# Designed miniproteins, single chains, continued (2), part 56

Each design is a single chain, and the fold is of that chain. pLDDT is the mean over its residues in the fold that is shown.

## One batch from the design tools (miniprotein)

Design m5918
Fold by ESMFold2-Fast:
Structure m5918 (fold): chain A 78 residues (1-78)
Amino acid sequence: GDEAANAVARAAAGPARKLMELIRKDPSAKGEGEGELGDTKAKVVAEGTKLTVEGVSKGEKAKIVADALTLVPLEVET
């Protein structure tokens, strides 16, 4: 649900910002990062104009696809 997506987004915030900065400097760059916050674990992958966040909070899975240059969410799946 929304709680899992919000928790995953918060866990991914640091890595997502670093990948956004990387893609802004070089649009052909690719990168990955991981974040944890409490019981939430998230993986972030950036390639081209897309940044994909996948994670688990309290056993619930969430996937968020965002714009790599702005971090604006485009798709959210739980």
Scores: mean pLDDT 81

Design m5919
Fold by ESMFold2-Fast:
Structure m5919 (fold): chain A 60 residues (1-60)
Amino acid sequence: SAESRRNGEYVLDRIRQITDPELQRYAIDSFSQEAKETWSEEEYREFQERLDEVRAEAEG
């Protein structure tokens, strides 16, 4: 839904603003779990792909 998409983008933006890589990783894992429980499979899959991108950026 539009609401879930907005919430996902907001969360990803907030995660990207975390400068501590350890806290950023924790935030990624926490919100991934929340999304899996509350969102549709399609929305979660899209969000997971975006989370994987953020995780790769944090590692690089």
Scores: mean pLDDT 74

Design m5920
Fold by ESMFold2-Fast:
Structure m5920 (fold): chain A 74 residues (1-74)
Amino acid sequence: SAEEELHKKSIEAAKKVMDPETYKRYEELVKQYLEKRDTDPEEAQKISNQISSLMSTMTPAQFEALVAKQQELL
């Protein structure tokens, strides 16, 4: 599905620009978000907030690299 492909590309982009520990947590949170978004929107929102918090630990350069790589892979 388009959603599975987007998920895969998001993970691939993160793997290329994030450090291994941050990437592993990002991958786990994204998987949980996709599982919960249609069945438990409240829990999905909490996971989304955790993803935002994780991304806020990145430098501006790392964040821009992640966004650029995600756009390139889409």
Scores: mean pLDDT 75

Design m5921
Fold by ESMFold2-Fast:
Structure m5921 (fold): chain A 62 residues (1-62)
Amino acid sequence: SKIEEAAKALEPKLGEGGAMGLATAVYNAKKEGGEKSFEEALKNAEKKYGEEVAKILREILE
């Protein structure tokens, strides 16, 4: 799944639990709130974890 792919890519930076939690949260933001919610979730991820984490999430979950 895209969630598992994103979590695997983020694991070196966030650890297994952190990566899966963030990937799931951002995926659900897009699913429930559409593109606007997805962009807000990516902006929050960038602020908290850095631009590279947000970039990985965008590339895989878009």
Scores: mean pLDDT 86

Design m5922
Fold by ESMFold2-Fast:
Structure m5922 (fold): chain A 74 residues (1-74)
Amino acid sequence: DLEKEITAALAEIYIGIGNIDESKGRVDEAKEAYKKAGELAIQAGDKETVRYVADRLEKLGDTEGAKKFREAAE
């Protein structure tokens, strides 16, 4: 499934961007990157990545975003 493989790869790229932004203290940019990764991970059916995104958003103070992705991963 080429579409799912590409979508999963894009999700991993956005996770990487979010991790870099978070390491640099760019909290708002990290949240945006993680949300994009979470949406792509939902499309790819990657529940582990969706849960990871929810955890990162919660730790960065985005409680609403974290809740959305936690529910999507169940």
Scores: mean pLDDT 87

Design m5923
Fold by ESMFold2-Fast:
Structure m5923 (fold): chain A 85 residues (1-85)
Amino acid sequence: MEEEFIEKAAKLLREQLSKIKTLSEAQIEAIVKAAEETLRRYGADPQKVVEAVYKTALELGLSPGTARMAAIAAAIAVEEAKKEI
């Protein structure tokens, strides 16, 4: 049950991040991995996922604006995964 939710959220996040054309595939995968690890530790807490994604994006050298877009994408992915599971 928990792994199905995490896999669904990760898939939706990857799809949302692919719409941000300034992100490389490697950057998308690093952000998705950070979101998955946060979901495993804290569950479906949108605030914790948003914080983890934002920090990971900044560590990857992305601008604060792009990092914020990635964090918003993560929040959307988590909420949509809740509706489908």
Scores: mean pLDDT 82

Design m5924
Fold by ESMFold2-Fast:
Structure m5924 (fold): chain A 87 residues (1-87)
Amino acid sequence: MSIFEKWLIDRAEEALKDAPVEKRPEVLRQVIAEGAFLAVHFGEDKEEVLKIVENAAQRLLERFPEISEEDIKAAVEYAKEQVELAL
């Protein structure tokens, strides 16, 4: 597990715990995408960031089973789109 993966998971977990249950899918999507965008913007390799995003999303699904697999997939896809735009 990379330092960025742990950072992203910890940040997302904190944001999700602070959000109402009904807002958690939206918060997850936003936090993952923002984290991925910032990582690429600050010079991290795109392929490494995308790998971290997919690994982090899988770990978050295990920690927050009330978030649907569809919500996780949407968050990962949105993050991939944001990473492409950051380049």
Scores: mean pLDDT 77

Design m5925
Fold by ESMFold2-Fast:
Structure m5925 (fold): chain A 64 residues (1-64)
Amino acid sequence: GSMDEKIREIVEELERELTREYLENPSLSSEEVQARFKERFIERLKEEFGLSDEEAEKLYEKFS
């Protein structure tokens, strides 16, 4: 698929993972959940598209 389709898949996967983690550990703060999302999203962008840290962070800012 297109880059946009792959980004959508990554977001959906991460949302499912973090929802599960929150349900298993409800003491997890919203700030911690958001931090985990950002960290994993940037890492997935680097893995899937071969982006640098700077490029992945810029894409995250534009997508968010």
Scores: mean pLDDT 82

Design m5926
Fold by ESMFold2-Fast:
Formats: C-alpha cells, structure tokens, sequence
Structure m5926 (fold): chain A 78 residues (1-78)
C-alpha cells in the first residue's frame, strides 16, 4: 500500500541505526585490518542484524532487510 509517511521520528530512528551500523563497521575494521571488503560487508550485516533484533525486537528477516539497505552504503562511503 502507498502510505507516504514523512515523519521526523522515522528520520531520527534511521539516523540512530546508521550511526550504530557505522560504529560496527569501524569496530570490524579495527578487529580485522586485513579483511576484504566482501568479508567486512558480511560481518557488518550479521552484527547489525543481531543488534536490530535485540534493540528493537524486530524479526531476524526484517532486521536483515534493514541491514542490507544500510550497511553496503555506509561501507562504500568509508
């Protein structure tokens, strides 16, 4: 269904998720300095997914979907 939601609270939530995903990526780069971009992507997606499940009570499927939207973009920007 087409429900256009331009809501400031959703932007704040997205910003919090992006900030945490960036922190996870930075930690993984420090833990695995010789890791490939593909390996870092896989690890960051997994850790971000688990964090979303634990923090927001999302299903693993929904959390994985969000991680897949955010992590590759942030990793490419670094």
Amino acid sequence: SKESVSHPLLLQLLDEIEKKAAEIIAELRAEHPDASEEELLALARERTTRWLVEKYGLSEEDARGLADEIVPRLLAEA
Scores: mean pLDDT 77

Design m5927
Fold by ESMFold2-Fast:
Structure m5927 (fold): chain A 82 residues (1-82)
Amino acid sequence: MEEELEKLLEEAIEAARKGDLEKAKELAYRLGQLIAEKSPSVEEALRLLQKAAERVKPLGEVGRLLSGAMWEGFLEAARKKA
């Protein structure tokens, strides 16, 4: 994962641990958008999304919220055709 993507993921997880779910979801959404925009292929984008989802899975319900926000950001960016 690019350093920028890893930083956003870490910040989202940290915000979630502090109980700032709004910020955590916003950062996760941003991460999804950047994965869509910066990935050189669809296969790579999906792989990065899966890795991020695996990283938040241990957070349980919060992890599901973050994964959902990431997918929303990804889909929104993907719908913006180049």
Scores: mean pLDDT 80

Design m5928
Fold by ESMFold2-Fast:
Structure m5928 (fold): chain A 83 residues (1-83)
Amino acid sequence: MEEKIEELSRRVQEAALAGDAEAARRYGEELLRLVRENREEIIEYLMETEGLDREEAEKAVEQAIERARQEVEQAVAHAEALA
C-alpha cells in the first residue's frame, strides 16, 4: 500500500511538471480514493509502527488526507498554469 501511494504521488508530480492537468487530477483522485478506501488499514499500521492509540492514529490519517488533497490541488493548478 505505502509503495502504491508513493507511486501515485510521483505520477501526480510528473503530470504537473509536464503540464498535464487531466493526468494530475486523475492520479490525484486515485491517490485520495486509495487512502480513503484503506483508511482503517492505515490507522492500524500507525498504531503498530508509531505506537499511537486509535484516536491519535485517526487524527493523523485525517491530517494526511487533507495534506494530500491540498498537494493534489496545487499540482493540478500548476499543470493548468503551464498549459
Scores: mean pLDDT 77

Design m5929
Fold by ESMFold2-Fast:
Structure m5929 (fold): chain A 95 residues (1-95)
Amino acid sequence: SNADKIRELALKIISIASDIAMLLNDPEFRKEIQRLIDEILRALGNGDYEAVLEAARKLVELMKEYAKKTNDPRIQKLVEEAEKLVEEMERVLKE
């Protein structure tokens, strides 16, 4: 179902955010992503898939901002993977 696909994509994006947080070891980044992760999980619980996409976009933009500060190729690759997952979520929702 589209709901199952959106949930799968959202959880993959959350996993990538956690991997980036581990590589950055930045407590400010971890705090900021946790708020967006909580927003994604609440939207999933409510069946609000447009809100899931909006929160996921914010999460990826935050990851991109921190990636620019570090210039770490591992983080760059993870950000590119997260961007592709957001694009897939947009296609599923037709947004």
Scores: mean pLDDT 88

Design m5930
Fold by ESMFold2-Fast:
Structure m5930 (fold): chain A 67 residues (1-67)
Amino acid sequence: LSDRQILLLIREFIDTEAKDSDTLAELAKRLEERYGVPPEQVRAVLRSLGLTDDDTVAELREVLDKL
């Protein structure tokens, strides 16, 4: 998967299944379980947005809304 495709999967997942209080570490694990995406690649995409494992889905939504 390309980083762009991973970002699209992240957007879809947070809109349908993720809670705002979920950590991005938990998000990466759930994307691996649901779609078979490597967690390292998910974390790399999130890090490119200035986000870490300790940040929440709510913080991710705020970053994505500004793009």
Scores: mean pLDDT 83

Design m5931
Fold by ESMFold2-Fast:
Structure m5931 (fold): chain A 74 residues (1-74)
Amino acid sequence: SSRLEKLRKAIERAREAGIISEEQAEELLNIVDDLEAGKLSDEEAWARINALLSKLSREQLERFFEIAAEVNAE
């Protein structure tokens, strides 16, 4: 879906910018892959994503959502 494509782009840009680690990005992308493949429900996937994002600092979260907003505007 376009939503999942934009989420992938946001995760990749956040990794490239050093906002999240390569390991954190890989974990997030694996969840998105499993959701897209129908291996996870929407509820399960977003719960896992939210759990990972909750481990980020306020500054990391602000930067991540800034990138996500930019990608969503494209």
Scores: mean pLDDT 83

Design m5932
Fold by ESMFold2-Fast:
Structure m5932 (fold): chain A 72 residues (1-72)
Amino acid sequence: MSAIEQILKMVLNVEEIKDDDNFFDLGGNDKKVEALIKLLSQLLGIEVPKEELLKLTKVGDLKRYIEELKAK
């Protein structure tokens, strides 16, 4: 399991996530998006634009975007 997947599980307060899950259907909201950005900065040292995260609703799309940012 990736560090990104663990962070998403912590933010959403769920035991399991799948790529086909919708972040907002799992209880995500703007406040949780802000928590996600803070955790990614604190734990992975990456800066994530909030506007780009708000465009992404599927967990798999969020994971790919964050992994792409880590590769920079």
Scores: mean pLDDT 78

Design m5933
Fold by ESMFold2-Fast:
Structure m5933 (fold): chain A 91 residues (1-91)
Amino acid sequence: MSKEEFDKEIDAAAALLGAVVLIVTAKKYNIPLTREEAERMLELLELAYKNAVDESTRKAIADVAREGAELAEQSGLTDLAERFRKLAEEI
């Protein structure tokens, strides 16, 4: 692994972790997502996907995107739920 590939994997992992923390916190406290929180999660997952070079990381991003879709739908953010689903399908 080159330094450039390593830096990309770290960026992907950090972005993915940020999205996971938002999902886990929202589920734990039964707090519906705001539009801004859902948009931030989607941006983090898109950033993770752009930087991911490892197949297992890509699969993790897709799994988290599906969870984000369900949470967004439950929060009444149907348009954002659709964007999460499209991202998971693209990965």
Scores: mean pLDDT 81

Design m5934
Fold by ESMFold2-Fast:
Structure m5934 (fold): chain A 91 residues (1-91)
Amino acid sequence: PPPSDEEIEREMIEIALASAKASAESLGEVEKVILNAKDVPDAKLSVLIKGEKEEHTVMSPKSTKRAIKLFGEENLKKMVEETFKAPVEVL
């Protein structure tokens, strides 16, 4: 039997966030995470690396939109804060 929908949803987002964190940490120390939570093609998760001014996208628009749809903006913000252990700015 399949696991519960809630368990599947959480696991998929946790995997996506872990991948995003690994990508961010490969760039340097994360100063803040930026979550574009708008329901537009530009929905994304990006990071600002300490000492840099340019944002680096670490989660695709598709994965970001899926996470927002499944958990909502506020819960996703908390999950991102827990994963990255950095402040999250929501656009």
Scores: mean pLDDT 77

Design m5935
Fold by ESMFold2-Fast:
Structure m5935 (fold): chain A 83 residues (1-83)
Amino acid sequence: SAQEKQEAFERKLEELVRAKEEKYRALGIKKSRSQLTQEVVRTLSRILEENSDGIYREAAKELGVSPSTVREAVRLYQEVLEG
């Protein structure tokens, strides 16, 4: 259902936000949960728009996760956008 897709995406989004928060903490950077969420969603949107061979590896480094985790997040985000 649309609700199950939304819930799956929200759980994955929370994982990415936590990873980015930890990465910024190690660098001494403080950002709000709202700012981190916006940055993660912007990264996922950029991947859908650009569709280049290097984008998943680049995004993985930016988010502090594996490329496979980014691919799963993009898939879940696309499923939510499709309804």
Scores: mean pLDDT 84

Design m5936
Fold by ESMFold2-Fast:
Structure m5936 (fold): chain A 83 residues (1-83)
Amino acid sequence: SMMEEEERLVEAAEKALEDLRKLIEENHPHVKQAIETLAGQAKKLKENGYEKAAKKIEEGLKELAEEFGEPASKWLKEALESL
């Protein structure tokens, strides 16, 4: 069902946010790309009716933006504005 599919997408979102957190903590060169990719996935999820999974990504990106400094916080805020 759509509901069971969305539960799997929420779990995937949580894992993606954990992976992104590690990239930010490591000052990985692909942090900006990873943020943009995850924000794009949230937009597609919202367009396809997976609002819970999309909101999970949006809230996670917002939490990371409050926790980390620049440049990651700037990229996270810019990505959130695209949603």
Scores: mean pLDDT 86

Design m5937
Fold by ESMFold2-Fast:
Structure m5937 (fold): chain A 98 residues (1-98)
Amino acid sequence: VEELKENMLKEVDELAKKYGLSPEAVEILRKGVDEIAELLKKNNATEEQLEQVYFWFRLILKVLAEELKKTKSDEEQIELVRRFVEAMLDAVRYILET
């Protein structure tokens, strides 16, 4: 879980640098990664579940990256980032139920 968390945070940092994300947007993403890691730890996620979470994280992150190119304000970036975190948490909960 710690290695997965570190990999996810690295992806967040790269995205923030590339698209010039506001500190608030970065904080929302980092908090989302922390919540994902805590859910995985609390539920003793298997190696297969960790792989599924990372697969979905990367897929949804690619969608976020494309949508970020279209944003015209920090407010739009924050809304997109919030929706991304919600989508990821829903995906994690679904994976943990299987």
Scores: mean pLDDT 78

Design m5938
Fold by ESMFold2-Fast:
Formats: C-alpha cells, sequence, structure tokens
Structure m5938 (fold): chain A 100 residues (1-100)
C-alpha cells in the first residue's frame, strides 16, 4: 500500500541518518552502505510509481534514473548520503500529498 511505502521511506531516512552520524565508519564502509540504500530507494520508487497515472509514471521513472546517476557520480560518501536523504525525503513528501 501507499502507507507501507511511506513507512519504508521513513525507515530508509533513519538508516541514512544512522550512517551519517556513525563516526566509526570508514569512507569505504559508508560508500558500500550508500549503494545498498540507493538500491532500496530504487525499489521503493518503482513501487510508488505504480500509484501514478500511466503518462506520469513513465516520465517519473525516466527522471528518477537520471537522479540516481547524479547521486552515483557524487565522489564524497557524506555528500552522496546527504543527497540520497534529500531525494528520499522529497519522494516521501510527494506521496503524503498524493494521499490528500
Amino acid sequence: SLDEIIEELDKLLEEIDAILNDESLSDEEKTKKAEELLKKFRELFEKAAEYLPEEVKKIALESFDETLEEIENIKDPKERLEELKSQVYGLKKFLEELKE
């Protein structure tokens, strides 16, 4: 359901914050964790897109692929995680508004 996707996005935001605030993690470990979270975000976006009108769904998926490429091209692990967090928060807000 849409509510379940929003809950999973909240969990993803908590996971991103946990990594950002963990001073014990190396840059390499942060990069690996960011890649795993990026994959989870992709899966959640694809599920969320099923709630859009067909015409909007196609455009949203194409735009999202470009956004993922931009995030993957961020060299600094912290900046990559902060950008990922921003995008996850944006999707969550959009879906909350879609419910109204």
Scores: mean pLDDT 84

Design m5939
Fold by ESMFold2-Fast:
Structure m5939 (fold): chain A 95 residues (1-95)
Amino acid sequence: SSELQDIKDLFLTYADQIIRSIERGDWGGARRLTGLLSGILSGLIERYKDSNPELASLLSEGRDMIVEGIKNKLSAEELRKRVDELVSKIDDIIS
């Protein structure tokens, strides 16, 4: 659906900016963007918890993955891999 596609595009836009910040060595920027994305995803999880629990679960997985990845200073390459794996799961529910 267009709604699921918009959520996917939002997640990818923030994830790409976080990964680019890490590639530049800008861990301050990566942490700020991660905080913003975490807040947005938390709002979406609450919004979709009852109407689309599968989406809410994937958004929770994505939030926790990004937050822990940045906290543990995961490489840009490893974070990109985990983002791609999550996006694949989102694509499965869009299809």
Scores: mean pLDDT 88

Design m5940
Fold by ESMFold2-Fast:
Structure m5940 (fold): chain A 99 residues (1-99)
Amino acid sequence: ESVVLSPEQQRALAERAAERIEELLRKLETASAEERKRLLVEFLEELARLYRELGIEIPEESLKKALERAKRMAEDPEEVERFAEGLRELLAQIREALA
């Protein structure tokens, strides 16, 4: 079962997520391979913290696996570009929903 968020909470979460995605995308444009690893890990940890603050429990094992995948992906520029493209699509959808 899903946690039921109010429309106001959903909008606030979407706006914060959009801001974090925009920030990550800007930083990834100029980042070295080592910086990409740090940026992706920090991004996932920040999203996990935000979700927990909203009362959404993220299983520890799921977060650990996501962090491990992010670290491996950061080593491959092509995978990072694919991830960035997915984030751009997600950002566009969030912005459309907020408009």
Scores: mean pLDDT 75

Design m5941
Fold by ESMFold2-Fast:
Structure m5941 (fold): chain A 56 residues (1-56)
Amino acid sequence: SAMDQKLEAIRDQSIEVWRELFLSLGFDEETAEKYAEQVAEAEAEITRRYLQAQQS
């Protein structure tokens, strides 16, 4: 769906932003990537819950 495509795009962007942030804080590349993916996935899940809650 259009919503799923938008959420995927947001997740990909969040991974990039969080990865760069973690790298700037001194995390190694492997750890920065893993943490960025975890944060972005959590953000995506919370966002989906808010969007679904608008239905009732």
Scores: mean pLDDT 83

Design m5942
Fold by ESMFold2-Fast:
Structure m5942 (fold): chain A 113 residues (1-113)
Amino acid sequence: SMMKEKIEELKKKIEEADELIKEAAELIENNAPREEIRKKLEEIIEKGEEIIEMLEELLPDAKEEIEALREKLEELKELLEDENATYQELLEALQRLKLALQNALDYVLEKER
């Protein structure tokens, strides 16, 4: 039962990350102050790192999904440190991260079958 509880926590964190990505995209599309966008991106990065750690602990066979998440999260980190990064580049990176998170969630759901 402890494993089932941890899998439910993982699913919840993936859903929370998806919601944060939607919020960040909305801030970018509305030309919100760069500081507000930065804070939301930092929250997404922290949540993404937690998700990767949980996937490695609970579902270590999800190698492709974990690698994809690490790559997309690193891309987002690099863009966050680049003061010349455009809003369009940030939106595209967020969209790629969202797809990687959806693939990770699909893997979790398949393993529950």
Scores: mean pLDDT 88

Design m5943
Fold by ESMFold2-Fast:
Structure m5943 (fold): chain A 74 residues (1-74)
Amino acid sequence: MSPFEQLQAELREIDALAQRDPEAGLAAMVALARRYGLSEATIARLRELWRRDPEAAVRALGALLLEKVAAQEA
């Protein structure tokens, strides 16, 4: 599985988990962000966005991680 395919699968899993268990979904989002090396400041902003709109938070995470993966593949 490519890094891109793996990331998309993990993002879909977080979104599905958030629909069933919001606390577990938030924890999974934070764990994924840390695994990809996002700063604590960025993670704090994602937590704030999650409180308002979990779907928007997952989309924002996806965009940030795709940029990170693209930079590592370059």
Scores: mean pLDDT 81

Design m5944
Fold by ESMFold2-Fast:
Structure m5944 (fold): chain A 74 residues (1-74)
Amino acid sequence: GNAAERGAAASVGAAARGTGGSAPGTKSLQAGKDAIENGFSEEAAGKALEAVGGSASPEASRRTADGVKRAAEG
């Protein structure tokens, strides 16, 4: 399913918009991008899914990581 890709894209979008989406802070935006792009791997995706109350299966983690990659590049 593409639910993990949508979740990952939403996470990248939220980081890009900053806090509350009304006035994005450049430092918060850059820190969020750096954390996602440099540290967001299949393993990190699994931990993120776990943090939001999801189950980190290998399949879900892989799809989430791929979704983040696609969102970051597009």
Scores: mean pLDDT 50

Design m5945
Fold by ESMFold2-Fast:
Structure m5945 (fold): chain A 116 residues (1-116)
Amino acid sequence: SSLQELFQRLFDLLAAGREPSEEEREEVIEAMQKALGLSREEAEEILDAMLRRSDPNNTEPIPEDLARKVNKFEIFAAAVMNNLSLEELREEAKKFGFSQEEIDELVEKYEKLKNS
């Protein structure tokens, strides 16, 4: 899928310590808004936090609430990239200590994406 390829490109850039282009950044933000129901501001905040975490010269701690949002996106993106089942996504999310309510919301969004 185009979304799988987009997320794979993003994670390849992060692994290489490279910053996405303005075009690549916009594509990721739009995908996050559509798939996860995020506002543009929330999507930008999450993406910027991921980029800061990938920068070895950045030692500034990420606030706990923002770190949880980043972790939710990373788990969701990993599920898309690896074509996980709904059950496999639930198991991965449980490992990260998300509540049942948070897991159910994430799985619902993933199921809607697969059925679209």
Scores: mean pLDDT 83

Design m5946
Fold by ESMFold2-Fast:
Structure m5946 (fold): chain A 107 residues (1-107)
Amino acid sequence: MEEEIKKAYEKYKPLVDKRNEQLKTAIENKDYETVAEYYEKLAKRSEEVANKWLEAGDRQGAAEAYRTAAEFYDKLAESYENMGQTEKAEEWRKKAEEYRKKADELA
């Protein structure tokens, strides 16, 4: 179990680091629409990763992936706040809370 979790983390960490570099470029350009699009893709990717870890029997890996999805949905909400779209920001914050709850249920 612990060795499987470590291998799971090491497999996906380089992909997360590469995505962070691409996101940094969008932030530097102050293109909040592109920033929002990136965070939405990252959140959905984290959900996909969580599903793969559940298929592999790695509940801790799945919990971490759902927690990561929640973090990206929070960043997505911040992007909508920067665009002045407060109502959409609130919708994404609720989605972040939902994924935190899913992570807690697996831990």
Scores: mean pLDDT 77

Design m5947
Fold by ESMFold2-Fast:
Structure m5947 (fold): chain A 95 residues (1-95)
Amino acid sequence: GERARRDAELAARHAEYGARKAEEGKATASIGTGAALGGIGGGIGAKLSGASEEGAEEAARGGARAGLGAMNGDAEEARRGAEEAREGGRRAAEG
């Protein structure tokens, strides 16, 4: 449904924001925490709105990974997390 798609997209956007800030060397603990919570919350929201469990969980995991990478200044880990959140979000939105 529309809400599930929106929540999944929101998770991916939060993860991408965290990854971008990590790449710029501007990531803070606050930005990393926001990205992780936004990603996890979006994934949970998608699941509760009827998205596929696999896609929603992948989006949440990717968001958490992106946030943790950003908090630790690990731009590569943050980028991998953002890619996982995007893929999971896409699967959640399609199924």
Scores: mean pLDDT 74

Design m5948
Fold by ESMFold2-Fast:
Structure m5948 (fold): chain A 82 residues (1-82)
Amino acid sequence: DELDEAINEATSLLRELEDKVAAGTLTDEEFDEIYEKIRELARKAAELKAEEVGASKEAAIANAEASVDETFADLRERREAA
């Protein structure tokens, strides 16, 4: 299931990112790459879910991107504090 795959991949990447933030081993490039990857996976998951329920893909994608941005604002704050 492509939706489950996208969610699982995003969850795995987020967990890896959180571990690296806590360890202080994360580079700026790695942070940005993981951020963009999770954002892309969230867009894909939102699009697939919108198709399933017959909702607007554009609106679903925008909402998913906003949620990822909020999560990464918190992670950036934690990283700056570490």
Scores: mean pLDDT 79

Design m5949
Fold by ESMFold2-Fast:
Structure m5949 (fold): chain A 97 residues (1-97)
Amino acid sequence: NPLSAEELEEILLRKAKAAEKLGYHELAERLRELAERMKEAILNKDKEKLEEVIKELQELEREWARIQGLSDDVIQSIQESIPRLVEGILNAPAAES
């Protein structure tokens, strides 16, 4: 697997730490809470919860990308990649048996 649920959690927690260091305390806390909820939704294959956490991840990643000074085109590319990333994780954990 190129990315696991646990690796995605680690990525989100690293972003939370970076946001905290820059003084974006609310964003950091939302990223930490999302990291846990995303991992749980993926492991439980909860379709309703996955739709909620994907939408929230898109919102938080957009805010983070704006903080980093990324262009609208790059932000749009990130937004479009998020559902595909989660789909890959959902399909990949069962692929190597």
Scores: mean pLDDT 80

Design m5950
Fold by ESMFold2-Fast:
Structure m5950 (fold): chain A 82 residues (1-82)
Amino acid sequence: AVADRIAALGARDRRPALPEAVIRALAEYAGLSPAETEAMIAAGLSADGARALAFGVLVDRRPLSEEEARALAAELDAIIAA
């Protein structure tokens, strides 16, 4: 479940948390529910943690080619950098 993935990532993440606005943007891009978005914020995910979660959720919805996976990673990094 997405909530379990958020909890597991948050428990291991020792890096500085992303700003709430950036977490909300990543969650919206990944199509997460309001409850899942609030769970990400509460977990205080870093850039690496939030990216890994968003990437994993999107890959789980549909198998991606290597090109699509690279493009997705680049889009997530662009959202984090904005």
Scores: mean pLDDT 79

Design m5951
Fold by ESMFold2-Fast:
Structure m5951 (fold): chain A 74 residues (1-74)
Amino acid sequence: SELKEGLKQGIEELKKELESNPDWPEELKAVARKTIERLEEIYNSDLSDEEALEKAKEIGAETQAEVQRILEAL
Protein backbone atom coordinates (compact mmCIF):
# COMPACT_ATOMS: atom_id res chain seq x y z
CA SER A 1 0.00 0.00 0.00
CA GLU A 2 1.00 3.66 -0.36
CA LEU A 3 1.04 3.98 3.44
CA LYS A 4 3.40 1.00 3.80
CA GLU A 5 5.67 2.43 1.07
CA GLY A 6 5.79 5.76 2.93
CA LEU A 7 6.59 3.96 6.18
CA LYS A 8 9.41 2.04 4.43
CA GLN A 9 10.85 5.32 3.09
CA GLY A 10 10.67 6.86 6.57
CA ILE A 11 12.53 3.89 8.06
CA GLU A 12 15.25 4.13 5.39
CA GLU A 13 15.61 7.90 5.96
CA LEU A 14 16.01 7.33 9.72
CA LYS A 15 18.68 4.69 9.04
CA LYS A 16 20.57 7.10 6.76
CA GLU A 17 20.28 9.92 9.31
CA LEU A 18 21.70 7.63 12.01
CA GLU A 19 24.57 6.59 9.67
CA SER A 20 25.28 10.25 8.75
CA ASN A 21 25.45 11.37 12.40
CA PRO A 22 27.88 8.99 14.17
CA ASP A 23 28.79 11.80 16.62
CA TRP A 24 25.28 11.96 18.12
CA PRO A 25 25.11 11.16 21.85
CA GLU A 26 24.72 7.40 22.39
CA GLU A 27 21.34 7.97 24.09
CA LEU A 28 20.03 9.72 20.94
CA LYS A 29 21.37 6.91 18.73
CA ALA A 30 19.69 4.35 21.00
CA VAL A 31 16.35 6.20 20.64
CA ALA A 32 16.77 6.27 16.84
CA ARG A 33 17.55 2.52 16.73
CA LYS A 34 14.55 1.72 18.95
CA THR A 35 12.26 3.84 16.76
CA ILE A 36 13.52 2.11 13.60
CA GLU A 37 12.88 -1.33 15.17
CA ARG A 38 9.35 -0.39 16.27
CA LEU A 39 8.47 1.04 12.84
CA GLU A 40 9.89 -2.07 11.10
CA GLU A 41 7.69 -4.23 13.36
CA ILE A 42 4.63 -2.27 12.21
CA TYR A 43 5.73 -2.50 8.55
CA ASN A 44 6.06 -6.31 8.82
CA SER A 45 2.81 -6.77 10.78
CA ASP A 46 -0.62 -7.86 9.55
CA LEU A 47 -2.12 -4.59 10.81
CA SER A 48 -4.55 -2.65 8.62
CA ASP A 49 -3.30 0.63 7.14
CA GLU A 50 -5.43 2.52 9.69
CA GLU A 51 -4.02 0.54 12.65
CA ALA A 52 -0.46 0.88 11.30
CA LEU A 53 -0.88 4.67 10.94
CA GLU A 54 -2.20 5.04 14.52
CA LYS A 55 0.69 3.01 15.96
CA ALA A 56 3.23 4.91 13.83
CA LYS A 57 1.82 8.22 15.14
CA GLU A 58 2.10 6.94 18.73
CA ILE A 59 5.71 5.88 18.16
CA GLY A 60 6.47 9.28 16.60
CA ALA A 61 4.99 11.13 19.60
CA GLU A 62 6.88 8.93 22.10
CA THR A 63 10.14 9.39 20.16
CA GLN A 64 9.70 13.19 20.03
CA ALA A 65 9.11 13.31 23.81
CA GLU A 66 12.16 11.13 24.52
CA VAL A 67 14.38 13.20 22.19
CA GLN A 68 13.25 16.41 23.94
CA ARG A 69 14.08 14.85 27.34
CA ILE A 70 17.57 13.89 26.14
CA LEU A 71 18.25 17.34 24.63
CA GLU A 72 17.14 19.02 27.89
CA ALA A 73 19.62 16.81 29.80
CA LEU A 74 22.56 17.76 27.54
Scores: mean pLDDT 81

